# Designed miniproteins, single chains: the designs that were tried, part 37

Each design is a single chain, and the fold is of that chain. pLDDT is the mean over its residues in the fold that is shown.

## One batch from the design tools (miniprotein)

Design m1261
Fold by ESMFold2-Fast:
Structure m1261 (fold): chain A 61 residues (1-61)
Amino acid sequence: MLSKEQEEELKKEGKELEKESARIAALQGSDAGQAYYDEKLKELAKKYGVSEEEVRKFLQE
């Protein structure tokens, strides 16, 4: 599992991901927002060495 510091940083990056995905969806349509979300979710999972499900858990706060 992640350290407390890594968990805090992932949560911060997750919030930025949610904001940017919503922004892209509003400007370019839901498909564009979803594609960005999926891509960045996988990147975060790889960066922190966790599953996409774990990243999603942190995105839910």
Scores: mean pLDDT 77

Design m1262
Fold by ESMFold2-Fast:
Structure m1262 (fold): chain A 72 residues (1-72)
Amino acid sequence: KLDVRIEELERDARVLGDEEALALLDKARATPDEAEREKLIAEAEAIVTRKMLTRAVDAALRRQEEELLARK
């Protein structure tokens, strides 16, 4: 289960170009302690989720702003 979660988060972090999340996931893969590994995965997941939401909102707002300005 944790391995699949790490793979999914790595894919998302790679798409986002989030070096911090990738570093946390890499550390999680190298961690033998399952509790610590789960904690690192949760931290990476929080970063990835936050950035995905922020990018989606920011893209929508920028599109709206461009439409309002409508002049270039």
Scores: mean pLDDT 75

Design m1263
Fold by ESMFold2-Fast:
Structure m1263 (fold): chain A 74 residues (1-74)
Amino acid sequence: MLSPLQQEIIDTLMAMIRAGASVAEITRAMEALKATLSPEEQEVAERLLTAAMVARHRGLSLEEIEAELRRVAE
């Protein structure tokens, strides 16, 4: 079961990827979010960001990227 924080991070990453946001734009958004989080929550955000960027770089579909993020979050 995903935490509300994990769901929010995944929703934010997927919305930005769907909008065609650059890696720099996504990184800035995630750094702004991480500034409001605890160290443990920052690790969750960093893992999800890394998984999203790796999946995007590999040319995965939007559905495959979302599935990978959900897998990493569990």
Scores: mean pLDDT 83

Design m1264
Fold by ESMFold2-Fast:
Structure m1264 (fold): chain A 104 residues (1-104)
Amino acid sequence: SMKQQQQKLQNRVDQMIDIGQGVANQFQQMGSSYVQDVQQLIDQLHQLRDLISSTSRNSFDQGSQQFPTLQQQLSRFVLRAQMEQTYEKDREEGLKKAKEILEK
């Protein structure tokens, strides 16, 4: 039914907003300019949520069509955040190992 489809899509969008907020917080801690881009995506996800929460089937269909694009954009930010975190960790490990070699 439409109500079951709405609930499932709403749950997915809510999860995406939560993930987006986590990524935005991570970028903010790193001083990244991507914070603004992620915040814009979060705003678009809230707009998507409003469309799919509508009693109008046309609004739901429009929201459903937008979903894959916003999901792909969020996935790109998640990947970037993971790459930035991995780079910083690798740098810290490298510095630790270099110090251990120099102190022998």
Scores: mean pLDDT 83

Design m1265
Fold by ESMFold2-Fast:
Structure m1265 (fold): chain A 100 residues (1-100)
Amino acid sequence: SKEEVLKLLEEMKKLLEELKELSKDDPMTVQFAEMLLSGVEVAEEKVKEGDYEGALRVLESMITMIDFFLEENPKLPEEVKKKLEEIRKLAEEAIRLLKE
C-alpha cells in the first residue's frame, strides 16, 4: 500500500541520518548518505504523486549505487556496511510493494 511504502521510505531516511552520524569523520560516506537521502525524498514525492514507476526507478538506482559503493569500499567499518545493507533491504521491500 502507499502508506506502507511511505513508512519504509521514512525508516530509510532515519537510517541514513544515523549513517551520517556514524560516518561524521568520513566525508565520502557522509556525501554518499546525503545523495541517498535526496533519492529517498524524490521517491517519496513520486509515491505521493502516484508515480509508482518513477519511484521504482529511483529505488532501483539507489540499490545499484549502494552495491557499487560497498564493492568499491571493502574496508568500510562493519557498522557502516550493516547500515547500508539495512537501507538496501528496506529499498527492496519498498520496490516489492510498489510492484503490487
Scores: mean pLDDT 90

Design m1266
Fold by ESMFold2-Fast:
Structure m1266 (fold): chain A 100 residues (1-100)
Amino acid sequence: SMFEELLAAVEEGLAKLEEARKNRASREEVVALWRETLERLRELIERHDAPEVLRERVEFHEAVLDLLEADPSASTEEVIDQAVALLEGLRAEIEALRAA
């Protein structure tokens, strides 16, 4: 289903970010992984004509990613923490929509 594919994409993104944290990946690698996750979510949202709230949520994530990428003071750990927090929030929203 649409929600199963969206949840799988979020879970894969979260797993990749935690692996990046464990492996002390570069800031550039973390940004690339987060962007890849958002691109996959965007594809799924468009393919399934998902609720507007999910589209708006991904657009918000994209804006936060762009701001952090442009900020040379943001550490790799801060970028990972923000990406994880936003993806966990999106997961909760998708789960709530699926339960409705």
Scores: mean pLDDT 88

Design m1267
Fold by ESMFold2-Fast:
Structure m1267 (fold): chain A 74 residues (1-74)
Amino acid sequence: ALQEVDQKAMEKYQELVAMGARKLGGEYISRGAGDARRLIEELTEKGASPQEAARKGIEIVDRYYAEAKAEFAA
């Protein structure tokens, strides 16, 4: 679960860097990965499957990525 989310975060960060948004990507993806990690830990303690936890963690990263893209485009 954590490895899958970390890989997704790295991919999204690299895409933002390629667009010229390195600083914005660092801020948003760092926060997204942190929030995703905490959610995965919480869900795992509650008995969620690794697949369910990873899916919800990726949703958080995708949300922060979308916000970073929107801010960069503005």
Scores: mean pLDDT 82

Design m1268
Fold by ESMFold2-Fast:
Structure m1268 (fold): chain A 97 residues (1-97)
Amino acid sequence: MEKEKEEIIKETRRLAIEAEATAGLAIMGASSAKLADPSKKEETERLIERAAEVVERAKEALELAKEDPEKGLELVKEALEEAERLLKEVNELLKKI
């Protein structure tokens, strides 16, 4: 059980880093889109806010994993999925500019 808990925390940390990196790329892309097309300011600002929330959720999931490893892992997987979805939306937006 102790080794299993350590492995889950390690995986949660790996996924948290991936989620934060992916969300960071989405923030950078959305910021670039906002500068290129000011008419998309509202859309790009919403994407930036959602990506910032993903970063916070990933950090919270990692802290939760220390007390509840299974719940922490679940939350970080949700954060990564949202980060990947946001990056896809940002890339599609950039393609139209």
Scores: mean pLDDT 86

Design m1269
Fold by ESMFold2-Fast:
Structure m1269 (fold): chain A 80 residues (1-80)
Amino acid sequence: MKEFEELMKEVQKLMTKVSKELFANSSISKATADKMIKEINKKIEELKKMKPKLDEKQQRTVDLMIKALESLIDMIKKKT
């Protein structure tokens, strides 16, 4: 499913972008943190909306990605 593959690619790009920001900086501003968290939450919402259209294997992949994104939010909050 093209939509699923494209969303997965977008999520991976976002995770890479956020990880680079977190790695480059010992602390981040509240404004930067709020923007990153907002982008991540938007992708979590998109994944949740897509989940009912997917097979069981893809749904498990979505659940794992949501957990990874939630962990990323936790790391952002700790550096703010």
Scores: mean pLDDT 83

Design m1270
Fold by ESMFold2-Fast:
Structure m1270 (fold): chain A 97 residues (1-97)
Amino acid sequence: PTVGEDAEATIRAAEELAGELSPEAAEAIREAARAIKDPLSLLALYLAVAVAVAVGKSTGDYKGAAAFAAEMAAKIAEKEGAEEAAEKAREVAEKLK
């Protein structure tokens, strides 16, 4: 139960980072982050978004980075049983490809 405070901070950090990619990816990642109950899965989502932002800044390919982040959000949300959030993130990833 001590991870509850860390989870909220991680969700906020993921939302802020996702905003640097695209508004559509940010919305999908926010929904996935809020639907994820497992702290390690939430941390995995945050790290995937952080890597995507770093790649976008390094390569200039923010569209590809946003698609990657949304696809990872979909996979993590699906694994956690958050079917609606997973479907939305997958749809956003497809539109960004």
Scores: mean pLDDT 79

Design m1271
Fold by ESMFold2-Fast:
Structure m1271 (fold): chain A 72 residues (1-72)
Amino acid sequence: MEEAEKLARELVEEYRKKHGKPFLTQEEYDEIIKKLEELGVDRETASRIVARIDFELERQYKKELEEKKKKL
C-alpha cells in the first residue's frame, strides 16, 4: 500500500512537471490506477491512494494561492 502510494505520487508530480498544471488529465489518472492494479491493489484502495495524493497537492496549491493573496 505505501509503495503504491509512493509510485502514484511520483507519477502525479512528474505529470505536473510535464504540463505545468495542478491537475491530471483523465488519461494520466487512468494510467496511475492501472499501474496500482498491476501491483495487486484493488480499485477501492487505489481510489483512496489517488484521493489522498490529490488532497495533498490541492492543499499545497491552495496554500500557495492564499499566500499569494496575502503578499499583495
Scores: mean pLDDT 72

Design m1272
Fold by ESMFold2-Fast:
Structure m1272 (fold): chain A 75 residues (1-75)
Amino acid sequence: SGLEELLEKPKKEAKELLKKFEETGNEEYAKKAIKILDDMIKTLERLRVLPEVIDKAREYKKEVEKRIEELKKKL
């Protein structure tokens, strides 16, 4: 249960911030979303969770970064 909270809460917060970035064009929301995901990954690394879980978290961050760049090109 604790591991699920460590993954789901930051992902939800990042998605909400990404939505605010889409709605406002304010890059501060995009920066906050990436910071939340970075903090999540650092926490997972500190707790030494399975490498596969950390890799999936890093992949998710890369997908969010790509989405931010796509949105910047449309703004």
Scores: mean pLDDT 84

Design m1273
Fold by ESMFold2-Fast:
Formats: structure tokens, sequence, C-alpha cells
Structure m1273 (fold): chain A 72 residues (1-72)
């Protein structure tokens, strides 16, 4: 089992990954859907609540207990 990550560490990891993903997609000229762009922008901003809501809207698999914790 992995130790739980502090929320601030998780936010920073999401932000860095989203920045890298956005830069990569822009460099390659890959067009994102509006929803995909919003997901990456939420991650880039460290907005885990918005990110989770958007992923749920996309029909992605979401851990409901983790969602409830983040939205509390």
Amino acid sequence: SLPPLPLEVLKERFRKQADEDLAFLKEKGIELSELERKVLEAARNGDLRRYTALVREMGGPVDQAKVDELLA
C-alpha cells in the first residue's frame, strides 16, 4: 500500500503534469475537444473538484469514495 499523499502535493503533481501535457499537445498540433481542454485546465489550476466533475461528465471510471472526499 502506498502512503496517502498530502493534498497540496497531489495538486502540484496535477498542475505539472497538465502543463507538460498541454505543452506537448500544442507542440504536436493536436486539437483537443472543449471538454478535454477543460479537464486539463482544471488539473493545471489544481482544481481537483472541477477536474473530478469534468471526468465524471466524460463517463470515466471514478472512485466514488475519493470523489465524495474531494467534494466534501
Scores: mean pLDDT 66

Design m1274
Fold by ESMFold2-Fast:
Structure m1274 (fold): chain A 98 residues (1-98)
Amino acid sequence: MSSVEEALEDVRAAGELVDRATEAALAGDTRKAASYLTAAAILANSAAQVKSPEVAEALRELAERLEEAARRLEAAGETEFAETLRRLADILRRLAEE
């Protein structure tokens, strides 16, 4: 498998972990949510080390998913967690521009 294929799989796994973090946060399990989000950030950062247009696009798509998840959390009153997701989205967009 190419480095690009491995990086795209890492971004996909990070997206799944963001979904799990959002579900955990909405259920009130903030520790589990933080754990999933930390794992997602590690995978996304690892993927971002691969400099390709396909990975950059996948990171931008993940950032959009983080913004959508943040909107859902904010609507549920989880404003601090929503802000954490927005900060991660900003970091991913910056990594995609490098």
Scores: mean pLDDT 85

Design m1275
Fold by ESMFold2-Fast:
Structure m1275 (fold): chain A 70 residues (1-70)
Amino acid sequence: AEAKAKELLEKARKYEEEARNKAIQGDDKGALEYMSEALEHEADAFELQGNYELAKQKREQAAALRKAAE
């Protein structure tokens, strides 16, 4: 569980980096989409760690960003 949670958090970090790159390029929609993916991976990691409330908050944030990207 620990190794998988760490892997998911590292993947979330990579999506955050891509979101920043998209924002720098002026691709606001792409930035929101990548940030949404980062939050989903964080939520998966928190669920594996048993932190269900934080996972729920991250998923709600991800859903809001996806809606904003539409």
Scores: mean pLDDT 84

Design m1276
Fold by ESMFold2-Fast:
Structure m1276 (fold): chain A 83 residues (1-83)
Amino acid sequence: MELEKEREELLRRAREKLEELRRLVERGELEREEILKRALEIGKLLKKYALLAVKLGEGSISEEEIEKKFEEEVEKLKKLMEE
């Protein structure tokens, strides 16, 4: 019960931070170094979520799917930084 709430909280926070980061990058409000730092923090949250879900055998989303989704979002951010 508690662990399920923790998993959902990790995923929610990661998604919120990623969406905020993407918006700030689009506005040119963040330096490249800060963007990468925030992206890594989001990745850390998503990895914790994935590992916990897999370890508990309760995940309906594979670790591979979570990793791929995060990587796609990070790739979009990198493209914006290179513009």
Scores: mean pLDDT 70

Design m1277
Fold by ESMFold2-Fast:
Structure m1277 (fold): chain A 62 residues (1-62)
Amino acid sequence: LLEETDPKDVLIAVLETPDESLLLIMAYDPSSDPVLRFEVESFPTLEEAEKAKKELEEKIKK
């Protein structure tokens, strides 16, 4: 029997800038070859970035 992987400990952060709010997504895999994945998404408001963060956190938890 092979266990499904739970490789991604995901760190989600919101960075506020004067023009927009950035959602930073960093996934760290502590396996034998640590893989750092990162994605950036921009939102015109902090409110939208916070909403996206909540939705993403729920998806990651499954």
Scores: mean pLDDT 62

Design m1278
Fold by ESMFold2-Fast:
Structure m1278 (fold): chain A 85 residues (1-85)
Amino acid sequence: GAIADQTAQEVKNKLLSLINNKDEDGLITALNNLLETLKLNTPDTDFKDNLLKILKEVLKISKEKNLSAEIIDTLEEIISILESL
């Protein structure tokens, strides 16, 4: 739905901003906060599907920019959790 699309776009904008600013500490903090939120709250299907698309795009960009293994591994963990839902 529109709210799920807006929330997913907000996550995308935040993560891309952190990547563009080379704020790897901020990025890992944001990803860990997202991971903890997903462990405590099951996302609805629309939000899950939109978030999966965004995180896969963020993962691709992170690999292209050679970001740290910690960031790549955390993104892959979140994607794996969402795909298992």
Scores: mean pLDDT 82

Design m1279
Fold by ESMFold2-Fast:
Structure m1279 (fold): chain A 71 residues (1-71)
Amino acid sequence: MSPVEQAQQELDRLVAEFERQLVGASPEQKQELLGQAQVEMSRIASRISDVETARRLVSRALDRMQDAVDA
């Protein structure tokens, strides 16, 4: 499996876990969870040498998580 495919799978798992953690979370907890998820996304993306690919994957994951918080 390529590093990009591994990063995509890890980001997909991170988003799914984040969405699960939002169930019943307070507004303060949602912001804390989003902050934690952003740190983990940066860690995952740091393993991708292609900066444009890393940025695209992170942006998509972040958009999905922000949509979940705002729903």
Scores: mean pLDDT 82

Design m1280
Fold by ESMFold2-Fast:
Structure m1280 (fold): chain A 82 residues (1-82)
Amino acid sequence: MSAQIVAASDEAIAQRDAIIEELVKEGVPREEAERAAEELSALLEKLKAAAEAGDWAAVEEQQAKIAEVQREIAEKIEKAKA
C-alpha cells in the first residue's frame, strides 16, 4: 500500500502542467490554477514522504488536506462557470 501511494503521488506531481492546463480550460484563471497545482504538489510530496516513512497518521492527515484542496479547486471551477 505505501509503495502504491508513493508511485501515485510521483505520477500526479509529474503531471502538474497537465492539471494546470485542464483547470485553465475549465475557466480557472492561470495564476489561481498554478497556485492550486503548487499547493497540491506540495501536499503530494508530503504524502509520499509520510508513506515512505510508514507514518500512517501523517498519510491520513495529508490525504485529508489533499481532499480539501480538491474541494476548493472544484469551487473555483464552478464559480468560473457561473
Scores: mean pLDDT 76

Design m1281
Fold by ESMFold2-Fast:
Structure m1281 (fold): chain A 80 residues (1-80)
Amino acid sequence: DYDDELLKKLFPKFKGTFEEFLRMIQNWLDVGLYDPELIEELKKLREELKKDPNVSQKFIEAVDKAIEALENKEPFTIEP
């Protein structure tokens, strides 16, 4: 999957699928983990995704929602 390959290149600390990535973000929110280093890595990922015309809009939207939820301490749910 193209999105899974991009995730590996742009977020190399995470070794999983896009669905597993979303579950990781959901777990951070569930336990109240607001790590500024990981939020900064997500922001970097978002900017790199914007530069790639082949990335799915769903990937960009999921990362945007994750960043917003983590920064604002708001719950979010993303369909897999």
Scores: mean pLDDT 69

Design m1282
Fold by ESMFold2-Fast:
Structure m1282 (fold): chain A 73 residues (1-73)
Amino acid sequence: SDGAKVAATMIRLIGMETQARLQVKDPSKLAEILEIVRKALKEARELIAQGKYDEAARVVDEAEDRIDALMRS
């Protein structure tokens, strides 16, 4: 179901934002993470609207890698 892929993408991006808000104490680092989430959400939604679910998943995965790098620094 296409709806299930959309829901999974949204849940992952929301989870990333929630985790960052709870664990990141540096306001500038938090702002950078939130901007990565915002841009990834917008791009993933545009790809999902075009039926490009695999590309949307790659955008989310790349955003997760960037957020993980920032949270570990």
Scores: mean pLDDT 81

Design m1283
Fold by ESMFold2-Fast:
Structure m1283 (fold): chain A 95 residues (1-95)
Amino acid sequence: NAMEKARKALEIQRLVEEFYRLIDEIRKGIDEIMKLSPDNEEVKKWVEEVKKRIDELITELHRAVDNGDIDTLRRIVEEARKLLEEVQKKIEELK
């Protein structure tokens, strides 16, 4: 029905917006980590692993949006939140 379809589209839009908000926060956190720990090879490797995880999540997000898979979108948003927590913890460890 039209109402159910509209509700689903709005939820997908909300989840995509939340995901990119979290990704922006993660990228800001990565920038701070690189400023706090310049020339640290272990930190650079960790940052590259985080960037790879972001790329993988973005790829999954695009597939989930194309398929209208709200459950997968919710999981992806939750994984992005956990990744942000890991980044925030790394910042505190480096201060």
Scores: mean pLDDT 89

Design m1284
Fold by ESMFold2-Fast:
Structure m1284 (fold): chain A 56 residues (1-56)
Amino acid sequence: SLDEIDAQLAELEAQARELGAAYKAGKLSEAEFNAKISELQAKAGELERQRQALLA
């Protein structure tokens, strides 16, 4: 459902904020941050495609 997709997108947004905080705190290298954020962006893109299909 749209609600389930929106909940998953919100969770990915929370994970992205946590990664950003860890990077700023020096707990992640730039390479590690970029790799992890790219993974979250790929997942968000898939969910957004599913969301668009439900609205079409």
Scores: mean pLDDT 85

Design m1285
Fold by ESMFold2-Fast:
Structure m1285 (fold): chain A 71 residues (1-71)
Amino acid sequence: MEEEKIKELRAKIDELVEKLQNTTDPDEKFKLRSEIDKLLVELRNILEKIYGKEKAQEEVRKIFRDILEKV
């Protein structure tokens, strides 16, 4: 179910953000940032399909803000 997929993507993003915070290797940091970006795009597409563009944009902005505060 797509709602379940949203929760899974959120959990994966949170895990990658935690790894990014704990990583000192620049190459690994770049890789983690790229993976986070890919997951955010996938999350946005799923959210737009289920909830529409306005709510999808709101949720993605909240996630992006959380990432910026942690990194």
Scores: mean pLDDT 78

Design m1286
Fold by ESMFold2-Fast:
Structure m1286 (fold): chain A 80 residues (1-80)
Amino acid sequence: RREEVREEVERIIEEVERNRDNLDAVSSEGKELVELLREDVLEALLRLLEKLKEKNLNSELRNEEHIEELELYIEVLKEL
């Protein structure tokens, strides 16, 4: 299970990095991710993804596809 969580963590980090130019909050949230990952990895990811979704929703350049993607990752992590 820890290995599965690690794989999901890596996929989510890669997805956030891949889409960093499209997500207004990514630069600040990326730094927060590194800090939170030193604690409880799964909990940190869930909090980060929820914050990224919230910031994307509040952004003037809201990206609906990224919001849906973040929601999917949040649901997957909650099932782990």
Scores: mean pLDDT 59

Design m1287
Fold by ESMFold2-Fast:
Structure m1287 (fold): chain A 82 residues (1-82)
Amino acid sequence: MKKVAVIGAGKIGIEKAKELKEEGVEKILLVDISEEALKEAKEKIGEDVVETLVGDKRDPEIIEYINNVYKPDEVIGASPLT
């Protein structure tokens, strides 16, 4: 089962997550500091494929959690800064 983490749950993150779902990715983790943005993204994309994590994209602990606990096959940056 392919797993992908998307860092940023704004418009760009939602669009990337939708593209990944269309490509057949079965599990997508969305990461954002805004709990409200994550809730909206999950409702727009679908609870069946989307999981959410509230955290700062700059925080090494969040990055370590993604890599060591969630263990995605791919990590995609979807921040306005990127």
Scores: mean pLDDT 76

Design m1288
Fold by ESMFold2-Fast:
Structure m1288 (fold): chain A 88 residues (1-88)
Amino acid sequence: MSQAQVSVQVAGDIEEIGLELASSSPSLRRDMEEAARRDKDPEMSRAYEAAARGDSKEAVEIVRRRTEAMLADDAYLEALRRRAAELS
């Protein structure tokens, strides 16, 4: 893929790993519960709620769908490429 697509995929992979680890730790699950209450994005709030109850499958699925949506959004990827070029 393009550099922008690779960057989006790597970010998504890191978020998936983070939520899997959080769902396995009682202390991190409490942090996820708090994050769910504070987050203004209902999709991410749902992912944090799933991680808080130990449902890593649902949390990962939400992040994966979000990553896939960003990778399918040509306008978003074009904006990301344009911004990267301006900053380089």
Scores: mean pLDDT 76

Design m1289
Fold by ESMFold2-Fast:
Structure m1289 (fold): chain A 75 residues (1-75)
Amino acid sequence: ADRAALEAVLRAAREAAERGADVETLAAILRDYAAALGAEVSDSAARAIAEAMVARRGRRGAAEALAAAAESALA
């Protein structure tokens, strides 16, 4: 997936996480949105990113932590 597609997917998932979405909902958003943008994200990668978002919700440095988790999960 290209960086712009990843940024859009992560932004949408983060907004859902801020509204209290659970891991399953976030993983579905990541998978479906990425697919719509032509990006490849596996179920396991989507779940890992979703878990990182939930774990880091409301914490200082959450944006940096999410970026690091996404880079790790997609490497």
Scores: mean pLDDT 68

Design m1290
Fold by ESMFold2-Fast:
Structure m1290 (fold): chain A 68 residues (1-68)
Amino acid sequence: SSLMEFVEEIVLELIRNNGFLTKEQVEKLIKKYEKEAPKIVKQLKEELKTKDILTEEEVAKAINEALQ
């Protein structure tokens, strides 16, 4: 599913970047998956209002909040 593809792409980028996503990387994910995962995208957009880097824990929190 597109949601599982989105989560896998996030995990791969976190691995490539030693547990962090830059604002640029998150914005690319938002653009690609905005229609497929709108709730997760909304939470990531909220985090980017005050942060230029997201940790693995912050990304996991955004995904968990979107799935509840």
Scores: mean pLDDT 81

Design m1291
Fold by ESMFold2-Fast:
Structure m1291 (fold): chain A 56 residues (1-56)
Amino acid sequence: SRREREEKLRKAERYFALNPDTKESNAEIARKLGVSRSTVSTARRRFENGEVAVDE
């Protein structure tokens, strides 16, 4: 469902916020968080785009 995807995505985004310099692969993070690799990939792109968006 959309809500489950959003919660998993938020969990991954939170991980990147706490570990912005992580060198871990999307697969490693997905395994640690219990989410899909695609969710981690989406969260990573959103996090990177979010940081660029706040650089006004």
Scores: mean pLDDT 72

Design m1292
Fold by ESMFold2-Fast:
Structure m1292 (fold): chain A 70 residues (1-70)
Amino acid sequence: ALKTARVTLEQAATSATIGAALKGLPGVVSLAMVNPTTFDVQYDPNKTSTAAIGAALRKAGLGVKSIVEV
């Protein structure tokens, strides 16, 4: 089954920037912006994790304030 994580960033980012940061990560299925600093990511927990998602965002220069499963 797929899981959804809600990510809050330290600063506002676009869906294009976030999508580019996550593009190479296996198991990321979809991304939906909630507001300019917050988005939901749907992922396969057998292929990736919230830790891997956070690492990919940080590697792309995005400050991650929180990641919570919703």
Scores: mean pLDDT 83

Design m1293
Fold by ESMFold2-Fast:
Structure m1293 (fold): chain A 55 residues (1-55)
Amino acid sequence: DFVTRTETLPVQAPSPDDAADTARESLERQGATVLSVDVDWEKQTATVTYRVPKP
């Protein structure tokens, strides 16, 4: 079983593409499957929707 979560993360990156890649990479390293990343460049945030296994 999986749980779908949405989290907004602060990002500091030279471009929106780098911000999206950094957010995806950090969650994938924790074993999450990233479904979408939405970068708000004005706010310097990334909203990530991802799935993790239930404990």
Scores: mean pLDDT 79

Design m1294
Fold by ESMFold2-Fast:
Structure m1294 (fold): chain A 107 residues (1-107)
Amino acid sequence: AREEIEELIKKGDYWGAAMTAAVLNDEEALKEVADAAEKAGDKLLAEIIRNSTPAQLLSIELAMAMAAAFLRRGADEKEVEAWLREFLKKLGFPEEQQEYLWEEMRK
């Protein structure tokens, strides 16, 4: 819900807020999340959100969840990173945004 998105923004969980907005297919809420992230100094996250459709954001979240699951199962970190970065590159994300999403996944 929109209240849930506002609560996540207040907590500084901009990625969680973006995922909630993407699930709701709420492009206006995604703009609000991107603006909030930029105001908080997270310009790379704002750019990722602005350059993505809700479906692409959900695809990124699924890929990050899979990467985290592979790491928990003892997969090689370098191979998992290479897989995630290649996936993001195919979606059109530049290297700086690939690095950002890899680090975000590891949190």
Scores: mean pLDDT 86

Design m1295
Fold by ESMFold2-Fast:
Structure m1295 (fold): chain A 60 residues (1-60)
Amino acid sequence: MDVPGGGPADTVDDVLAQIDRLRDEMLRRATSPEERDRITRAVDTHKQSVRDMDARRAAL
C-alpha cells in the first residue's frame, strides 16, 4: 500500500489531484518549454475526460 497520506481516490477531485501530481513529475522531466506546454495540454485534456466520465457516471 503506497498512499502518501491523502484520502482515498474515490472522488473526481481526488483523481484530479493525482493527475496534478503526475503532471508535476512529467514537467520535472521535461527539458524544453515546448514539451512542458504539450504535457500541460495533454494533462488538461485528460482531466476534462475524467470530469466528463464522472458526470456520465453520476447521470446513471
Scores: mean pLDDT 74

Design m1296
Fold by ESMFold2-Fast:
Structure m1296 (fold): chain A 61 residues (1-61)
Amino acid sequence: GSAEAAGRAGARAARAAGGDPEAGYLATQNSAMGLPLGEAAKRDRGGAAAGGSAGVSEAQR
């Protein structure tokens, strides 16, 4: 699938929100696999939330 593209979109969204792009990337990949944001949220909760949301949207459209 396009998990890599979704992850990159999540990283960009996290960076745009002023958060950690790695947290956004990890949050997006974890969401795609049905895993909780746990470790990504520990790094940067806001970046993880923004990245996860954007990555899921990208993967669906």
Scores: mean pLDDT 67

